# Designed miniproteins, single chains, continued (4): the designs that were tried, part 52

Each design is a single chain, and the fold is of that chain. pLDDT is the mean over its residues in the fold that is shown.

## One batch from the design tools (miniprotein)

Design m13894
Fold by ESMFold2-Fast:
Structure m13894 (fold): chain A 76 residues (1-76)
Amino acid sequence: MYDDVFQSSRAAVTALRKGDEERARRILTATAKALGLPESVADEALRTAKELLEAGESEEEAAEKIAEMLMKKAKE
């Protein structure tokens, strides 16, 4: 489960870094739905990923933080 969420988060972060924000949003929305989370969480994850990349974090570091955020919200 976490590995799947991490892989999806990494794919979204990679798409975002390449300028494909639409693909990143689609991936995060699908991941949130798979976890039973509302679309608003996907929007929050997208904004957080943008901020992490702008702060100079690597794709892997950003993906890990996004995956942790999604998993934390899924446990509630």
Scores: mean pLDDT 83

Design m13895
Fold by ESMFold2-Fast:
Structure m13895 (fold): chain A 72 residues (1-72)
Amino acid sequence: EEEVARLRAEADAHEARRDALTQKAMSYYKKAGETEDPEEREKYKKLADDYITEAQGHSARAAALRAEAERL
């Protein structure tokens, strides 16, 4: 069961990374909504979208690790 603990710890780390990236994305979406400059709004939205994409990658990795832990 040491392997199960390791996989869960790795999944937890990816979930923590996902949460941090999601919070960054939400912060940039908020800045986009508060900005009067259309060019800055688009820049903030692009940054937020990039963070969401990275967060999705970590979410998928965490799900795969948890599924592997359940199979052991």
Scores: mean pLDDT 86

Design m13896
Fold by ESMFold2-Fast:
Structure m13896 (fold): chain A 59 residues (1-59)
Amino acid sequence: SDALRSALEGYKDFLLELYKGDEEKAHERFHELMRISAEMAEREGAPQDDIDLLREYAG
């Protein structure tokens, strides 16, 4: 959904700020969290479009 996509983009930017512009660490952490989130969403029976979006952001 557009709301979920906006939230994920905001969270990615937030991680860049937390890691003080260390893009490599921020992106590694973001991708790992997205992989875990997609797996959890799949187990909980979340909508397929939300799972697919999380997987897209996982890389």
Scores: mean pLDDT 82

Design m13897
Fold by ESMFold2-Fast:
Structure m13897 (fold): chain A 117 residues (1-117)
Amino acid sequence: APLPLPGFSGITDEEFEKMYQETLAELEKIDPELAAEFKRLVEEVRASGDPSAQALVDTILSLLYAAVKYGTPEQVREIARKAVEALRAYLAGDTEKALEHLQEIFRIASEAVAAAR
């Protein structure tokens, strides 16, 4: 089933790039080493040209961006750490582990959005 976060499905390339740059800028303020690692892994996964890789990156960015807008710096950092683990698992061919990290990211992002209401 699609993730129940409104406004994060069907993003354009322009919207993706804006969200990505805003997310990296905020993450660099929180944890510069984690920001650099996240950027490198996103670029590596996207370089595969696989549509499933782009879908994974789009999903991770949408959830991390929600935490940037609605969450705490601690929630942003935790999602970014799990995003790094999900991207590493994907690159290793461990789809099940990547999905487990995505489910955890979704829970934290959903808590951030709910708390902001």
Scores: mean pLDDT 80

Design m13898
Fold by ESMFold2-Fast:
Structure m13898 (fold): chain A 72 residues (1-72)
Amino acid sequence: SSGAAAGAAAGAEAAEAAGTEEAKRYFQLMSDHGARGDAAAMARYARLGAEAADTEEAKKSALQAEKMGLAG
C-alpha cells in the first residue's frame, strides 16, 4: 500500500518536472491511478511518461514509480 502512495507522490513530482505536456498528462494519470491503489496502471503510465519526458529528473521519478508498482 505504501508503494502506491509513494508512486502517486512521485507522479506529481514528475509532472511538475516533465518538460512536455504529453509527459505531464501521463504523469498525472500515474499519480491518479497510484492514489487509487492501481499499481499496474500506475506502472504503465509511469513508463509512458518517462518515454515522453524531456528531462532526466522526470524520467528518474517515473522509473522509480514503475519499480514501486511492480513491487506492489
Scores: mean pLDDT 74

Design m13899
Fold by ESMFold2-Fast:
Structure m13899 (fold): chain A 55 residues (1-55)
Amino acid sequence: SLEEVLEKAREVVDEIFKDEPATVQELVKEYFEKEVKEAHERGEKVEVKILPSKL
């Protein structure tokens, strides 16, 4: 579950920050991984979803 959430978070970052340099993408991924792990450690339920483009 946690590993699946982390993988989805990485995919969301890749989609949203696709136009950003790879270094920025890695920093954002690291930030979200830390946030997800900390939320999980606090006993919070975390779910990450990719939303389709707004029509």
Scores: mean pLDDT 70

Design m13900
Fold by ESMFold2-Fast:
Structure m13900 (fold): chain A 65 residues (1-65)
Amino acid sequence: MEEELEKRRKEEELRRKIEEEIAEALRAMAESIYKLALKRAKSEEEIKEIEEEYKRIMEIIDKEA
Protein backbone atom coordinates (compact mmCIF):
# COMPACT_ATOMS: atom_id res chain seq x y z
CA MET A 1 0.00 0.00 0.00
CA GLU A 2 2.82 2.44 0.83
CA GLU A 3 4.49 1.63 -2.51
CA GLU A 4 1.37 2.80 -4.37
CA LEU A 5 1.38 6.10 -2.45
CA GLU A 6 5.09 6.64 -3.23
CA LYS A 7 4.56 5.95 -6.94
CA ARG A 8 1.57 8.29 -7.06
CA ARG A 9 3.56 11.03 -5.31
CA LYS A 10 6.45 10.70 -7.78
CA GLU A 11 4.07 10.81 -10.75
CA GLU A 12 2.35 13.89 -9.29
CA GLU A 13 5.73 15.61 -8.77
CA LEU A 14 6.74 14.83 -12.36
CA ARG A 15 3.43 16.16 -13.67
CA ARG A 16 3.83 19.41 -11.68
CA LYS A 17 7.39 19.81 -13.00
CA ILE A 18 6.17 19.38 -16.59
CA GLU A 19 3.35 21.89 -16.01
CA GLU A 20 5.83 24.39 -14.53
CA GLU A 21 8.18 23.93 -17.51
CA ILE A 22 5.30 24.53 -19.93
CA ALA A 23 4.24 27.68 -18.03
CA GLU A 24 7.85 28.94 -18.08
CA ALA A 25 8.09 28.28 -21.83
CA LEU A 26 4.82 30.17 -22.41
CA ARG A 27 6.13 33.14 -20.41
CA ALA A 28 9.39 33.12 -22.40
CA MET A 29 7.47 33.00 -25.69
CA ALA A 30 5.17 35.84 -24.60
CA GLU A 31 8.20 37.95 -23.65
CA SER A 32 9.92 37.25 -26.99
CA ILE A 33 6.78 38.19 -28.94
CA TYR A 34 6.39 41.33 -26.80
CA LYS A 35 9.97 42.44 -27.52
CA LEU A 36 9.56 41.81 -31.25
CA ALA A 37 6.28 43.75 -31.29
CA LEU A 38 7.91 46.70 -29.48
CA LYS A 39 10.73 46.80 -32.06
CA ARG A 40 8.14 46.97 -34.86
CA ALA A 41 5.86 49.51 -33.16
CA LYS A 42 5.56 52.75 -35.15
CA SER A 43 3.60 54.87 -32.67
CA GLU A 44 3.09 55.45 -28.95
CA GLU A 45 -0.46 54.09 -29.30
CA GLU A 46 0.88 50.81 -30.68
CA ILE A 47 3.38 50.59 -27.81
CA LYS A 48 0.58 51.05 -25.25
CA GLU A 49 -1.57 48.39 -26.93
CA ILE A 50 1.37 45.96 -27.00
CA GLU A 51 2.12 46.58 -23.30
CA GLU A 52 -1.53 46.09 -22.34
CA GLU A 53 -1.80 42.86 -24.37
CA TYR A 54 1.43 41.53 -22.84
CA LYS A 55 0.14 42.23 -19.32
CA ARG A 56 -3.11 40.42 -20.14
CA ILE A 57 -1.27 37.38 -21.49
CA MET A 58 1.02 37.24 -18.44
CA GLU A 59 -2.01 37.47 -16.11
CA ILE A 60 -3.61 34.51 -17.91
CA ILE A 61 -0.42 32.43 -17.61
CA ASP A 62 -0.04 33.33 -13.91
CA LYS A 63 -3.71 32.50 -13.23
CA GLU A 64 -3.37 29.07 -14.85
CA ALA A 65 -0.04 28.31 -13.14
Scores: mean pLDDT 78

Design m13901
Fold by ESMFold2-Fast:
Structure m13901 (fold): chain A 57 residues (1-57)
Amino acid sequence: SLAQQQADAAEKAAELFEKMGNREEAVRYYEKASQLYQQAGDTEKAEEFRKRAEELR
């Protein structure tokens, strides 16, 4: 679905920002990925990225 493709893109953006040391942007994109995975019905990935965003705050 489009929501899953958007979620995958947000996840990859978050990973890149995290590797660059930009924690603030990584948190924002992990939160976005979590919301998009929830919309796509992928509850486990939504929870995973919600927790990762919290850990980086």
Scores: mean pLDDT 86

Design m13902
Fold by ESMFold2-Fast:
Structure m13902 (fold): chain A 100 residues (1-100)
Amino acid sequence: MTSVKLSPETSSVAVGENATVNAVVTGDEEGEYTIKVTASQVSGSAAEELSSEKTAKVKPGDTVTVTIGPFTTAGTYHVSVSVFKDGKYVGGDTATLTVS
């Protein structure tokens, strides 16, 4: 079973800035994983959605860094990290980001 943790959790960025997400991928085997990061505005004036993805060869406990942005509208965003192997969802984690 693959699990993902956000570390460190990004809690706040300014409008026009990028957020950096560190995903620790824990699984039972090494391999190529696709890490998708999405940020969806849950409070604010627009339904802004951002996405970024990175494919990396990881070993259990490896940290994969993904940058997402820039954030162009202020608000509260739900940040989701989803990990896929062979097109199948295997794990993820979530965080809240404030853009001001």
Scores: mean pLDDT 72

Design m13904
Fold by ESMFold2-Fast:
Structure m13904 (fold): chain A 88 residues (1-88)
Amino acid sequence: YVGAARIYLGQGKYDEAIKYAELALKEDPNNAFAHLVLGEAYYKKGDYEKAVEYYKKAISIDPNNTRAKKLLKEAYKKLGKFEEAEKI
């Protein structure tokens, strides 16, 4: 499911990416990569608050995920939360 979610995300099919990432989380709730895909899909849909939520979950599972930290910083900037972005 995670592989399919990545492919849909890359194709701009964000609703399909969300669907398959959610299916991946049903099999493994601690799949940091599925949370990352959910965050990126919501970011692309303009839902920056949900993007922040999912990026934070990805980082909580995998604290060394540099991509998730970078994307969290960008989502905070989109929300005007520059202090939170600086902390990353």
Scores: mean pLDDT 81

Design m13905
Fold by ESMFold2-Fast:
Structure m13905 (fold): chain A 66 residues (1-66)
Amino acid sequence: MAVEEAKRRLEEGDLEGALKLAQEAIKNGDEAGALIVMAEVYRAQGDEEKARALYEKAAELIEKEI
């Protein structure tokens, strides 16, 4: 749920709220989903390098868990 709420905040333009909810998702064990949201926030801010690193990390976690 925190990841879904973070995505809604991101679509509303609340980048800070999206990051906060993504951090809560990491604490609750949804690290891959949270990293994707954080990557989308950084991409929206123009930080393509951070966004790419976070997407790659999320992909690695998904492959290892499934």
Scores: mean pLDDT 78

Design m13906
Fold by ESMFold2-Fast:
Structure m13906 (fold): chain A 76 residues (1-76)
Amino acid sequence: SARSRLTARAVGLTLRALAALEEGDEEALREALERLVDLALESGDPEFLALARRMADRAEEAGFTEVAEEIRRRLE
């Protein structure tokens, strides 16, 4: 289903973001989170929106405050 495909894409983007956090790669983190936000906003799915917010929180905790703020602004 379309929902299953979106879930698989969200999982893939989340794993990329987590890998970027472990490596300290701000650019890779920004790219992964921007794509996750695009997916969340296009779908309007509250679970994907919540996932994007949780990942922004993790980015902030890791010291990537600018990335977290940019993501939160896009999520409204």
Scores: mean pLDDT 88

Design m13907
Fold by ESMFold2-Fast:
Structure m13907 (fold): chain A 72 residues (1-72)
Amino acid sequence: SEEIDKFIEKINEKIEEIKKKIKELEEEKKKAIEEGDEKKAKELELEIEILEGIKALLEGVKSWLEKIKEKL
């Protein structure tokens, strides 16, 4: 249905926002490592890990919605 397509579109937008933030944090982590700031690098790694987890959850919801769409 068109309604399910709109939900998938919204989830895709959020996944792309998270991907962009992860990329920014990865660049900041690289700089922290180059500067020898081990504490900051660990904090950035934790934030990246949390965002990867949220992204995986959203990808799971998207996959579930796509399967429901196929059954309609």
Scores: mean pLDDT 88

Design m13908
Fold by ESMFold2-Fast:
Structure m13908 (fold): chain A 56 residues (1-56)
Amino acid sequence: APSPLERFLEASVRRLEELLKKYKADPNTPESVIKQIEKDLEEERALLEKVRAEQA
């Protein structure tokens, strides 16, 4: 069964993906904001994969 940490990270990744879609759809969103969310999403995905590997 997924750990509480894995569940939290899965939810966090989904939220960041939705946020990124919303901000990319808004032409008034600064490029720096989009880049920051992309970086945060990459880091969260990497952490999720690491947590999954440690629980296998």
Scores: mean pLDDT 83

Design m13909
Fold by ESMFold2-Fast:
Structure m13909 (fold): chain A 58 residues (1-58)
Amino acid sequence: MTLEEALKRAAALGMDPADVERLARAANELGIMDEPLERALPLLREAGVPEAVLDAVA
């Protein structure tokens, strides 16, 4: 599953729209939207995305 697919799934499952937007913004900034989720999560963490938000998309 790519990060983009994971974000779409999280949004569909009722994740806070502000958290979805934060993740999407960070992903686009880093160019990792097409990355596998397992590879994208450490990069999002380094970019300052909170652990609770990362846990919600994983």
Scores: mean pLDDT 82

Design m13910
Fold by ESMFold2-Fast:
Structure m13910 (fold): chain A 72 residues (1-72)
Amino acid sequence: RIAELVREAAEALAAGDLARAQALIDEVVALTRTLSDEEQRAVLRAIAEARARGSTPVETLRLAAERIEALA
């Protein structure tokens, strides 16, 4: 699940494990590319909304995971 991977990336980033966070984000990007154009736009909109509300990268990723989970 994309939302689970984004949440794991947030936890890795919070722990300072940049290599793991990057690997998880790369997996999210790869999975998102397998979705339809409409689903991809929905995921990107969820990320944009998370960016508007998040004050740190970790908070932004956690909010993005919540919004992506709500799309399912």
Scores: mean pLDDT 80

Design m13911
Fold by ESMFold2-Fast:
Structure m13911 (fold): chain A 60 residues (1-60)
Amino acid sequence: SPWEGPLLAFLQAFPDREFSVAELARLSGLSQSATSRTLQGLRARGLVERTPDGRYRLAR
């Protein structure tokens, strides 16, 4: 996905922070659905984590 790189770069700038899908969608200019799908792809690759409350962060 062309949006994987930009989303990863943003999370790498804030590696200790957790973000909602809505927050990342607003920051990326994508819909929440497109953002969620991109984050699911990054999570499948082990690059991001989903917290129990549904937020995303850079993987440790």
Scores: mean pLDDT 81

Design m13912
Fold by ESMFold2-Fast:
Structure m13912 (fold): chain A 67 residues (1-67)
Amino acid sequence: MVTVEDVERYIELGKEAYAAGEYATALAAFREARRSAQELLDRDPENERARELYEEATRNYEKVLAE
C-alpha cells in the first residue's frame, strides 16, 4: 500500500537525480511520486499532505522537462 513516506522518498530520489544531471531518472522518479500521491488522494481526498506532495512532484517534473 502506498504511503506518504513512499511519495516523499520518490521526490527525494528525483531531486538527487536532478542535481546529478540524471534527467531521465529524475523524470521517472517525479512521475512515480505524482502517480503515488494521486493514489493517496483517490483513497482520501482530504489528505492535505498528499496534495502538497502531488503539487511538489508536478512542479519538479515540469522543471526537469524545461532542461
Scores: mean pLDDT 86

Design m13913
Fold by ESMFold2-Fast:
Structure m13913 (fold): chain A 87 residues (1-87)
Amino acid sequence: MDESVLEKLEELEKKIEELEKEIEEAKKKGDKEKELKLTAELEIAKLEKKFLLELTGLPSKEAYEELKKELEEEKEKIKKEMEEKLK
């Protein structure tokens, strides 16, 4: 369990670093559309990292389902805000 979680966390940390760098470049170029899209992706990656950490400590299927539902709702919210700002 720990080993698999550490591997996934490492992947998410690398993705977060790449997204933060891309956001900085988008800001320098004045590309607001790309900045908004990358910011949404960054927020989603951070939520997924938080979800993985919470998942390893969960004692029951009910706690897992609630956390999974919360993650999906937050991902939808981020995507919706991004789409609204891109219109």
Scores: mean pLDDT 77

Design m13914
Fold by ESMFold2-Fast:
Structure m13914 (fold): chain A 75 residues (1-75)
Amino acid sequence: SDLDADIDRALVIIGLAIASKHPEVKELAQKALDALEAGNYDEAIRYLKEMIEKAPEEDRPFLENVLALVERLKA
C-alpha cells in the first residue's frame, strides 16, 4: 500500500530531523534529508551509512533502523 511507503517516509524524516540535532552528524543528516526529498534514495543511503560510522555506538541502532526504512522506500 502507498500508505505504508508514506509512513516509512515520515518515520525517516523524523529520524533524520532528530539526528540533525547532534553536531557530529548534523551536516550528513541535512544532506540525507535533501537527498530523500529529491527522491535520491541511493544518496540518502550513502549519507546514512556515513552517519552510522561517525555516530556514537549508542546511536548506531537507531540510525540502522532509519537506513532500513530508506532501503524499503527504494525497493
Scores: mean pLDDT 80

Design m13915
Fold by ESMFold2-Fast:
Structure m13915 (fold): chain A 70 residues (1-70)
Amino acid sequence: MEEIEKRKELGEKAYNEASTLAAALMAQDPAAREAVGRVMHLAVKGYNGTIEEVEKYLEEARRLADEAAA
């Protein structure tokens, strides 16, 4: 149960963080729409993954967001 609970917590955190980031990107630059979509896609994959996968998807989502903001 401990691992399942940690995965769920990290997944929810990743999803919420990515959703907030996506909303901020959309407000700043409509051209970031594609990057926003990619960030949300990775967050959803992370939500259903292992702890390691959730962390990996969070890093990738942040990288895409930074690239879109450049």
Scores: mean pLDDT 63

Design m13916
Fold by ESMFold2-Fast:
Structure m13916 (fold): chain A 75 residues (1-75)
Amino acid sequence: MEAVEATRRQFDAWIAAARAAGAEEAARLLEEAAPLVIEAARLEFEEGDVEKAKALAEEAEPLVREALRLYQAAK
């Protein structure tokens, strides 16, 4: 539970930071990645399904990577 809530808070903070920097595309990509990473945290910490959690995290990784690139460019 706590790990899932922490993941939600972290993505909310990153999305807010991206929007504050004017990086709307970065915020959009983070919003797209958030449900994948939150579900990965739920699967790992609540279900114990580490393999499925890893697969979802790997699916979200290119979205987060591109969002960080766009955010850095907007600073």
Scores: mean pLDDT 82

Design m13917
Fold by ESMFold2-Fast:
Structure m13917 (fold): chain A 61 residues (1-61)
Amino acid sequence: SLLEEGEELGEKAIEYAKQGNVEEADRYGTRAVILYQEAGETEKAEEFAKKVRDALKEAGG
């Protein structure tokens, strides 16, 4: 399903974000957000975007 695919790509984005790999985190994160939005899960898309942002901030410290 779109939701399951979005969750899988979202986990990949968070993994890359924790590694400080901004390019891969953005690529996977953008795809995950689109899939969540297509699934009608706007709140999940927002929560996911926050998790990626927070992970990138931790990696940049």
Scores: mean pLDDT 80

Design m13918
Fold by ESMFold2-Fast:
Structure m13918 (fold): chain A 92 residues (1-92)
Amino acid sequence: EDEILNTIAEILELSDEEVEEIKNFLKENPALTRELVQKLPEKQQIALVLYNWVLNNFILSEDELLNVARTLGLSDEGLALLREALKKLKEL
């Protein structure tokens, strides 16, 4: 689990503080609801979307995952960052 999150953090260029925020959020909120995720900054929201996608064995298509991000209210910039992160994850 830490290895997956660390890989996502490298792809998204997250700071140690941002990674710790995500780890604490996951520890405190095992049921990841849309309402709870929306309280985080956009970059951390993208990290959680990717983390949940990997943990669920890529069950959602890329288009379905982008639709989840849109329902969270991600900006066009955030959606572009998610697309680039997805490409990098697929190359691993």
Scores: mean pLDDT 77

Design m13919
Fold by ESMFold2-Fast:
Structure m13919 (fold): chain A 92 residues (1-92)
Amino acid sequence: LSADQQADRQAQIRLVDTLKKQVKEGKEGDEVSQATAELALSSSISSLRSSPDAPHSEDLIRLYQKALDYINNKDYDGALRYLDEATALLRS
């Protein structure tokens, strides 16, 4: 991988780690953390759609959309599973 691709990969991993923390806080009743996670996921999906040549963009969009759908349904454990899949994809 190029240095730019490695940097983008690390940025996405850091984003997913932050999202997992916010989803866990949302599960504990933190509405601000839940709203922040929803906004961050929506922004990330939009960014990836604007950069279709980015590595794993299609799979990341799918996983982030699933995580967002599960958060909207108050299934935080389901959302965390899809974020774990995103982390595994980014580390592969």
Scores: mean pLDDT 81

Design m13920
Fold by ESMFold2-Fast:
Structure m13920 (fold): chain A 61 residues (1-61)
Amino acid sequence: GPPSPVDLVIQALNSEEVPEELLEQLKKADRRRVLPWLEYALEHGDEKIRKKAEIIIKALE
């Protein structure tokens, strides 16, 4: 089936580059389900994960 919001976030944070298709799926996902996972990554992730979370959050604006 289609990936869940949390699966999309995990896939984005673990990819070397966040593909446009994945960003589009994240933009269409429920923000209330996506943002808490990105905020958690921003607070508790390593430097690389935090940087990606920042970029994704900005792209979702």
Scores: mean pLDDT 76

Design m13921
Fold by ESMFold2-Fast:
Structure m13921 (fold): chain A 67 residues (1-67)
Amino acid sequence: EEEIRRLRERRQRTLENARRELEIHFKEVEKRDPEVAKELEKESNRILDRHEERQERELEELERRRL
């Protein structure tokens, strides 16, 4: 249980940091081309969301197997 919590927290922290770094890049791109920045933000968030969902499902499965 605690191990799974730590894995989830670590993954969430890593994803949060990645999203913050991407936000900085999007703001830089937005100054040059706001349309491109919106599209990049949308695609990057979609990729990260799918990755997060996959990882979360793995953690949920591990929790269920332990219970």
Scores: mean pLDDT 77

Design m13922
Fold by ESMFold2-Fast:
Structure m13922 (fold): chain A 80 residues (1-80)
Amino acid sequence: SANAEEAKKILDEFLLKFQELVEQMKKAKEKGEDVKPLLEEMKKLAEETIEKLSKLMSEEEVEEIRTYLNEKIKEVEEEL
């Protein structure tokens, strides 16, 4: 469906930006720079992604994706 294609594009775009932020955080950590601004940007990106998906998907599907994104962010935070 058109909604499924749009949702996939939104999620793919999130995953690309998420990986870019992970790489930026690794570089910042190596330089002894504060990673908190990048972590906050990552959290904001996840919230914006969920808001976009909420217009295209069921509440159950959105909540499953929200849980997945929060777990991914938690994994990054625990490695800092």
Scores: mean pLDDT 86

Design m13924
Fold by ESMFold2-Fast:
Structure m13924 (fold): chain A 95 residues (1-95)
Amino acid sequence: GEEAIKELEEKIKKDPDNAELYLELGLVYLLMDKPEEAAEYFKKAIELDPNNAVAWGFLAVAYHKLGKEEEAEEALEKAEELDKKVAEIAKLLME
C-alpha cells in the first residue's frame, strides 16, 4: 500500500538507477489498480534494464488494463523474445 510506496521512493532517492526498485514500485501501483502509474514505472525499469522480461510482461498487463491493446501486444512480444515463460504468465494475467 501507501507505506510500501514511501519505502520504495526513499530507496529510489538513494539508488535512482536501480531498475528493480522501479519494477517493484510499478507492481505496487498495479496491485492498487493504478495501471497508468504502474506503466510509467515499468517503462522506467525498462529504460534502465531493457532486457528485464518481467518488466516487459507487467507493462503488457498494465497496457491491457488501460485498453491499450496494440501497446500491450508489442510489450508482450518483447517479453516473449526475452523469456517465453514470463510471456506465458503475462498472458494469463491478461485473461
Scores: mean pLDDT 89

Design m13925
Fold by ESMFold2-Fast:
Structure m13925 (fold): chain A 64 residues (1-64)
Amino acid sequence: MSNKEKAEELKAYAKKLREKAREYEAEADKLRDSNPLEAEILRGMAALLEGVAAWLEKKAKELE
């Protein structure tokens, strides 16, 4: 597997994680007034996914 192929896979995975983070943010917004604890947990999960996505994107750039 080439470094370019690995970089593309990492970027694709990061994109999927960012999409999932946006889904969690949207769900958290819906729950904010009715279930604030659950909303905070979902926002925390979204933040973690964004962090992992950023790390994967950095790793992909290091392979280029």
Scores: mean pLDDT 85

Design m13926
Fold by ESMFold2-Fast:
Structure m13926 (fold): chain A 68 residues (1-68)
Amino acid sequence: AMEQAERLLEEAKEKLVGLVRKSDIKSATELIYETQRELLKLVSGEQASAYVNELNDTYLEELKKKLS
């Protein structure tokens, strides 16, 4: 389960970066929520929360680069 959660997070980060670069903010936001739902099936709520925080950090950093 943990290895699957880590792969899901890595794939989500890569997809998220691509969506932000395309200015597809709606799809980027939807991806974050969908990834959170899938992570909650695989890991504890605490671990899922930590992973979602990493994903949100990735989103904000790419958004800052896009808007600079």
Scores: mean pLDDT 81

Design m13927
Fold by ESMFold2-Fast:
Structure m13927 (fold): chain A 110 residues (1-110)
Amino acid sequence: MKSLLEKIKEAVDSLDITEEEKTRYYNELTSLVLRAAVEAVREHDGKLTPEQLAEEVIRRLKAEVDERMKNLTPEEQEKLKALFDKIVEIIRENPEELYETALRLLKNVE
């Protein structure tokens, strides 16, 4: 099975943007997703189901996206919304992989 990170990379690679923008978006999105997932697992003492973790990560990402939207042009806002919708779909379709990845990262940074 492709990793969650590989699916995010494929979503970014599907965008009609420059290679430099693809690299930047991939790095920013993977950082935001993984950080949100690890923080959610820690705050809930591992008691979230994978599906609940996915929704909590989506909630946290939406707050970050909404904040970034305030300083963007309408064209940039549309691109960011489209990308965010794809990432939300990937997270919702892969809640178990997100949970396993968060647990692995949490264990490795102890």
Scores: mean pLDDT 78

Design m13928
Fold by ESMFold2-Fast:
Structure m13928 (fold): chain A 73 residues (1-73)
Amino acid sequence: SAREEALRRELQRLEEELRRALASGDEEAILAAAERASRFLTEQGAAETDPAVREALHAAAARLAALLREWFA
């Protein structure tokens, strides 16, 4: 569906934005990218009733959290 395509594109964009921020070493950029990703995931998760889409959102959240943990390790 168009909504699923839009969600997939936005998740890919947010993950790439966070990866670029992490590669830059700019703490302000990292925090801003993480905040945008976290806000998107929270808002989409609260509204989503499709279990397959919810699982995709959980998987995306886990990937983003893993990237942040690796950066602060």
Scores: mean pLDDT 80

Design m13929
Fold by ESMFold2-Fast:
Structure m13929 (fold): chain A 90 residues (1-90)
Amino acid sequence: MAEEARKLLEEAVKKLQEAVNSTDPEERIKLIREAGKLLSEAAKHLTPEDRPLVEQALDLALKVSNDPDFDVQVEATLLAMHAALLLRSL
């Protein structure tokens, strides 16, 4: 279980880092949604040891939430809220 959650979280963090570096709003939304799916799957297998990766995902989602595109801002904010709720359960 720990191995499964870790891999999903690492992939989610990678996609969020790609979203931070992307200049295309459509690509950013796609990457945020993909990261959200990975985070939701990881949530089924999370352990306290996964906390640093969830915190990294939250930090990256908050960085993307400052986007001037409203749709990107909404998607990133929802992901940040999801990550914050997961941290409270750990």
Scores: mean pLDDT 82

Design m13930
Fold by ESMFold2-Fast:
Structure m13930 (fold): chain A 74 residues (1-74)
Amino acid sequence: MSRDEVLRYVGLVLEAIGIIEEVRLNEDTVDPELAKRAVELAEEAIRLAREGAPLEEVERKVEEAVRLLEEALK
């Protein structure tokens, strides 16, 4: 694995953790169903990254989690 790939995995994991924290801090103002789905996708992204899944797969999960979080915050 290249250094750039490792840093990208780390970045994706940190972004996923950020999604989970954002939901926890704003639980009174987020759509609970969309927020739950965003957290589930973020947790799956972290699991996939730990298992060495392809970067593209981890990225797709994080991107979908971000989309759902943005929708939950509307």
Scores: mean pLDDT 83

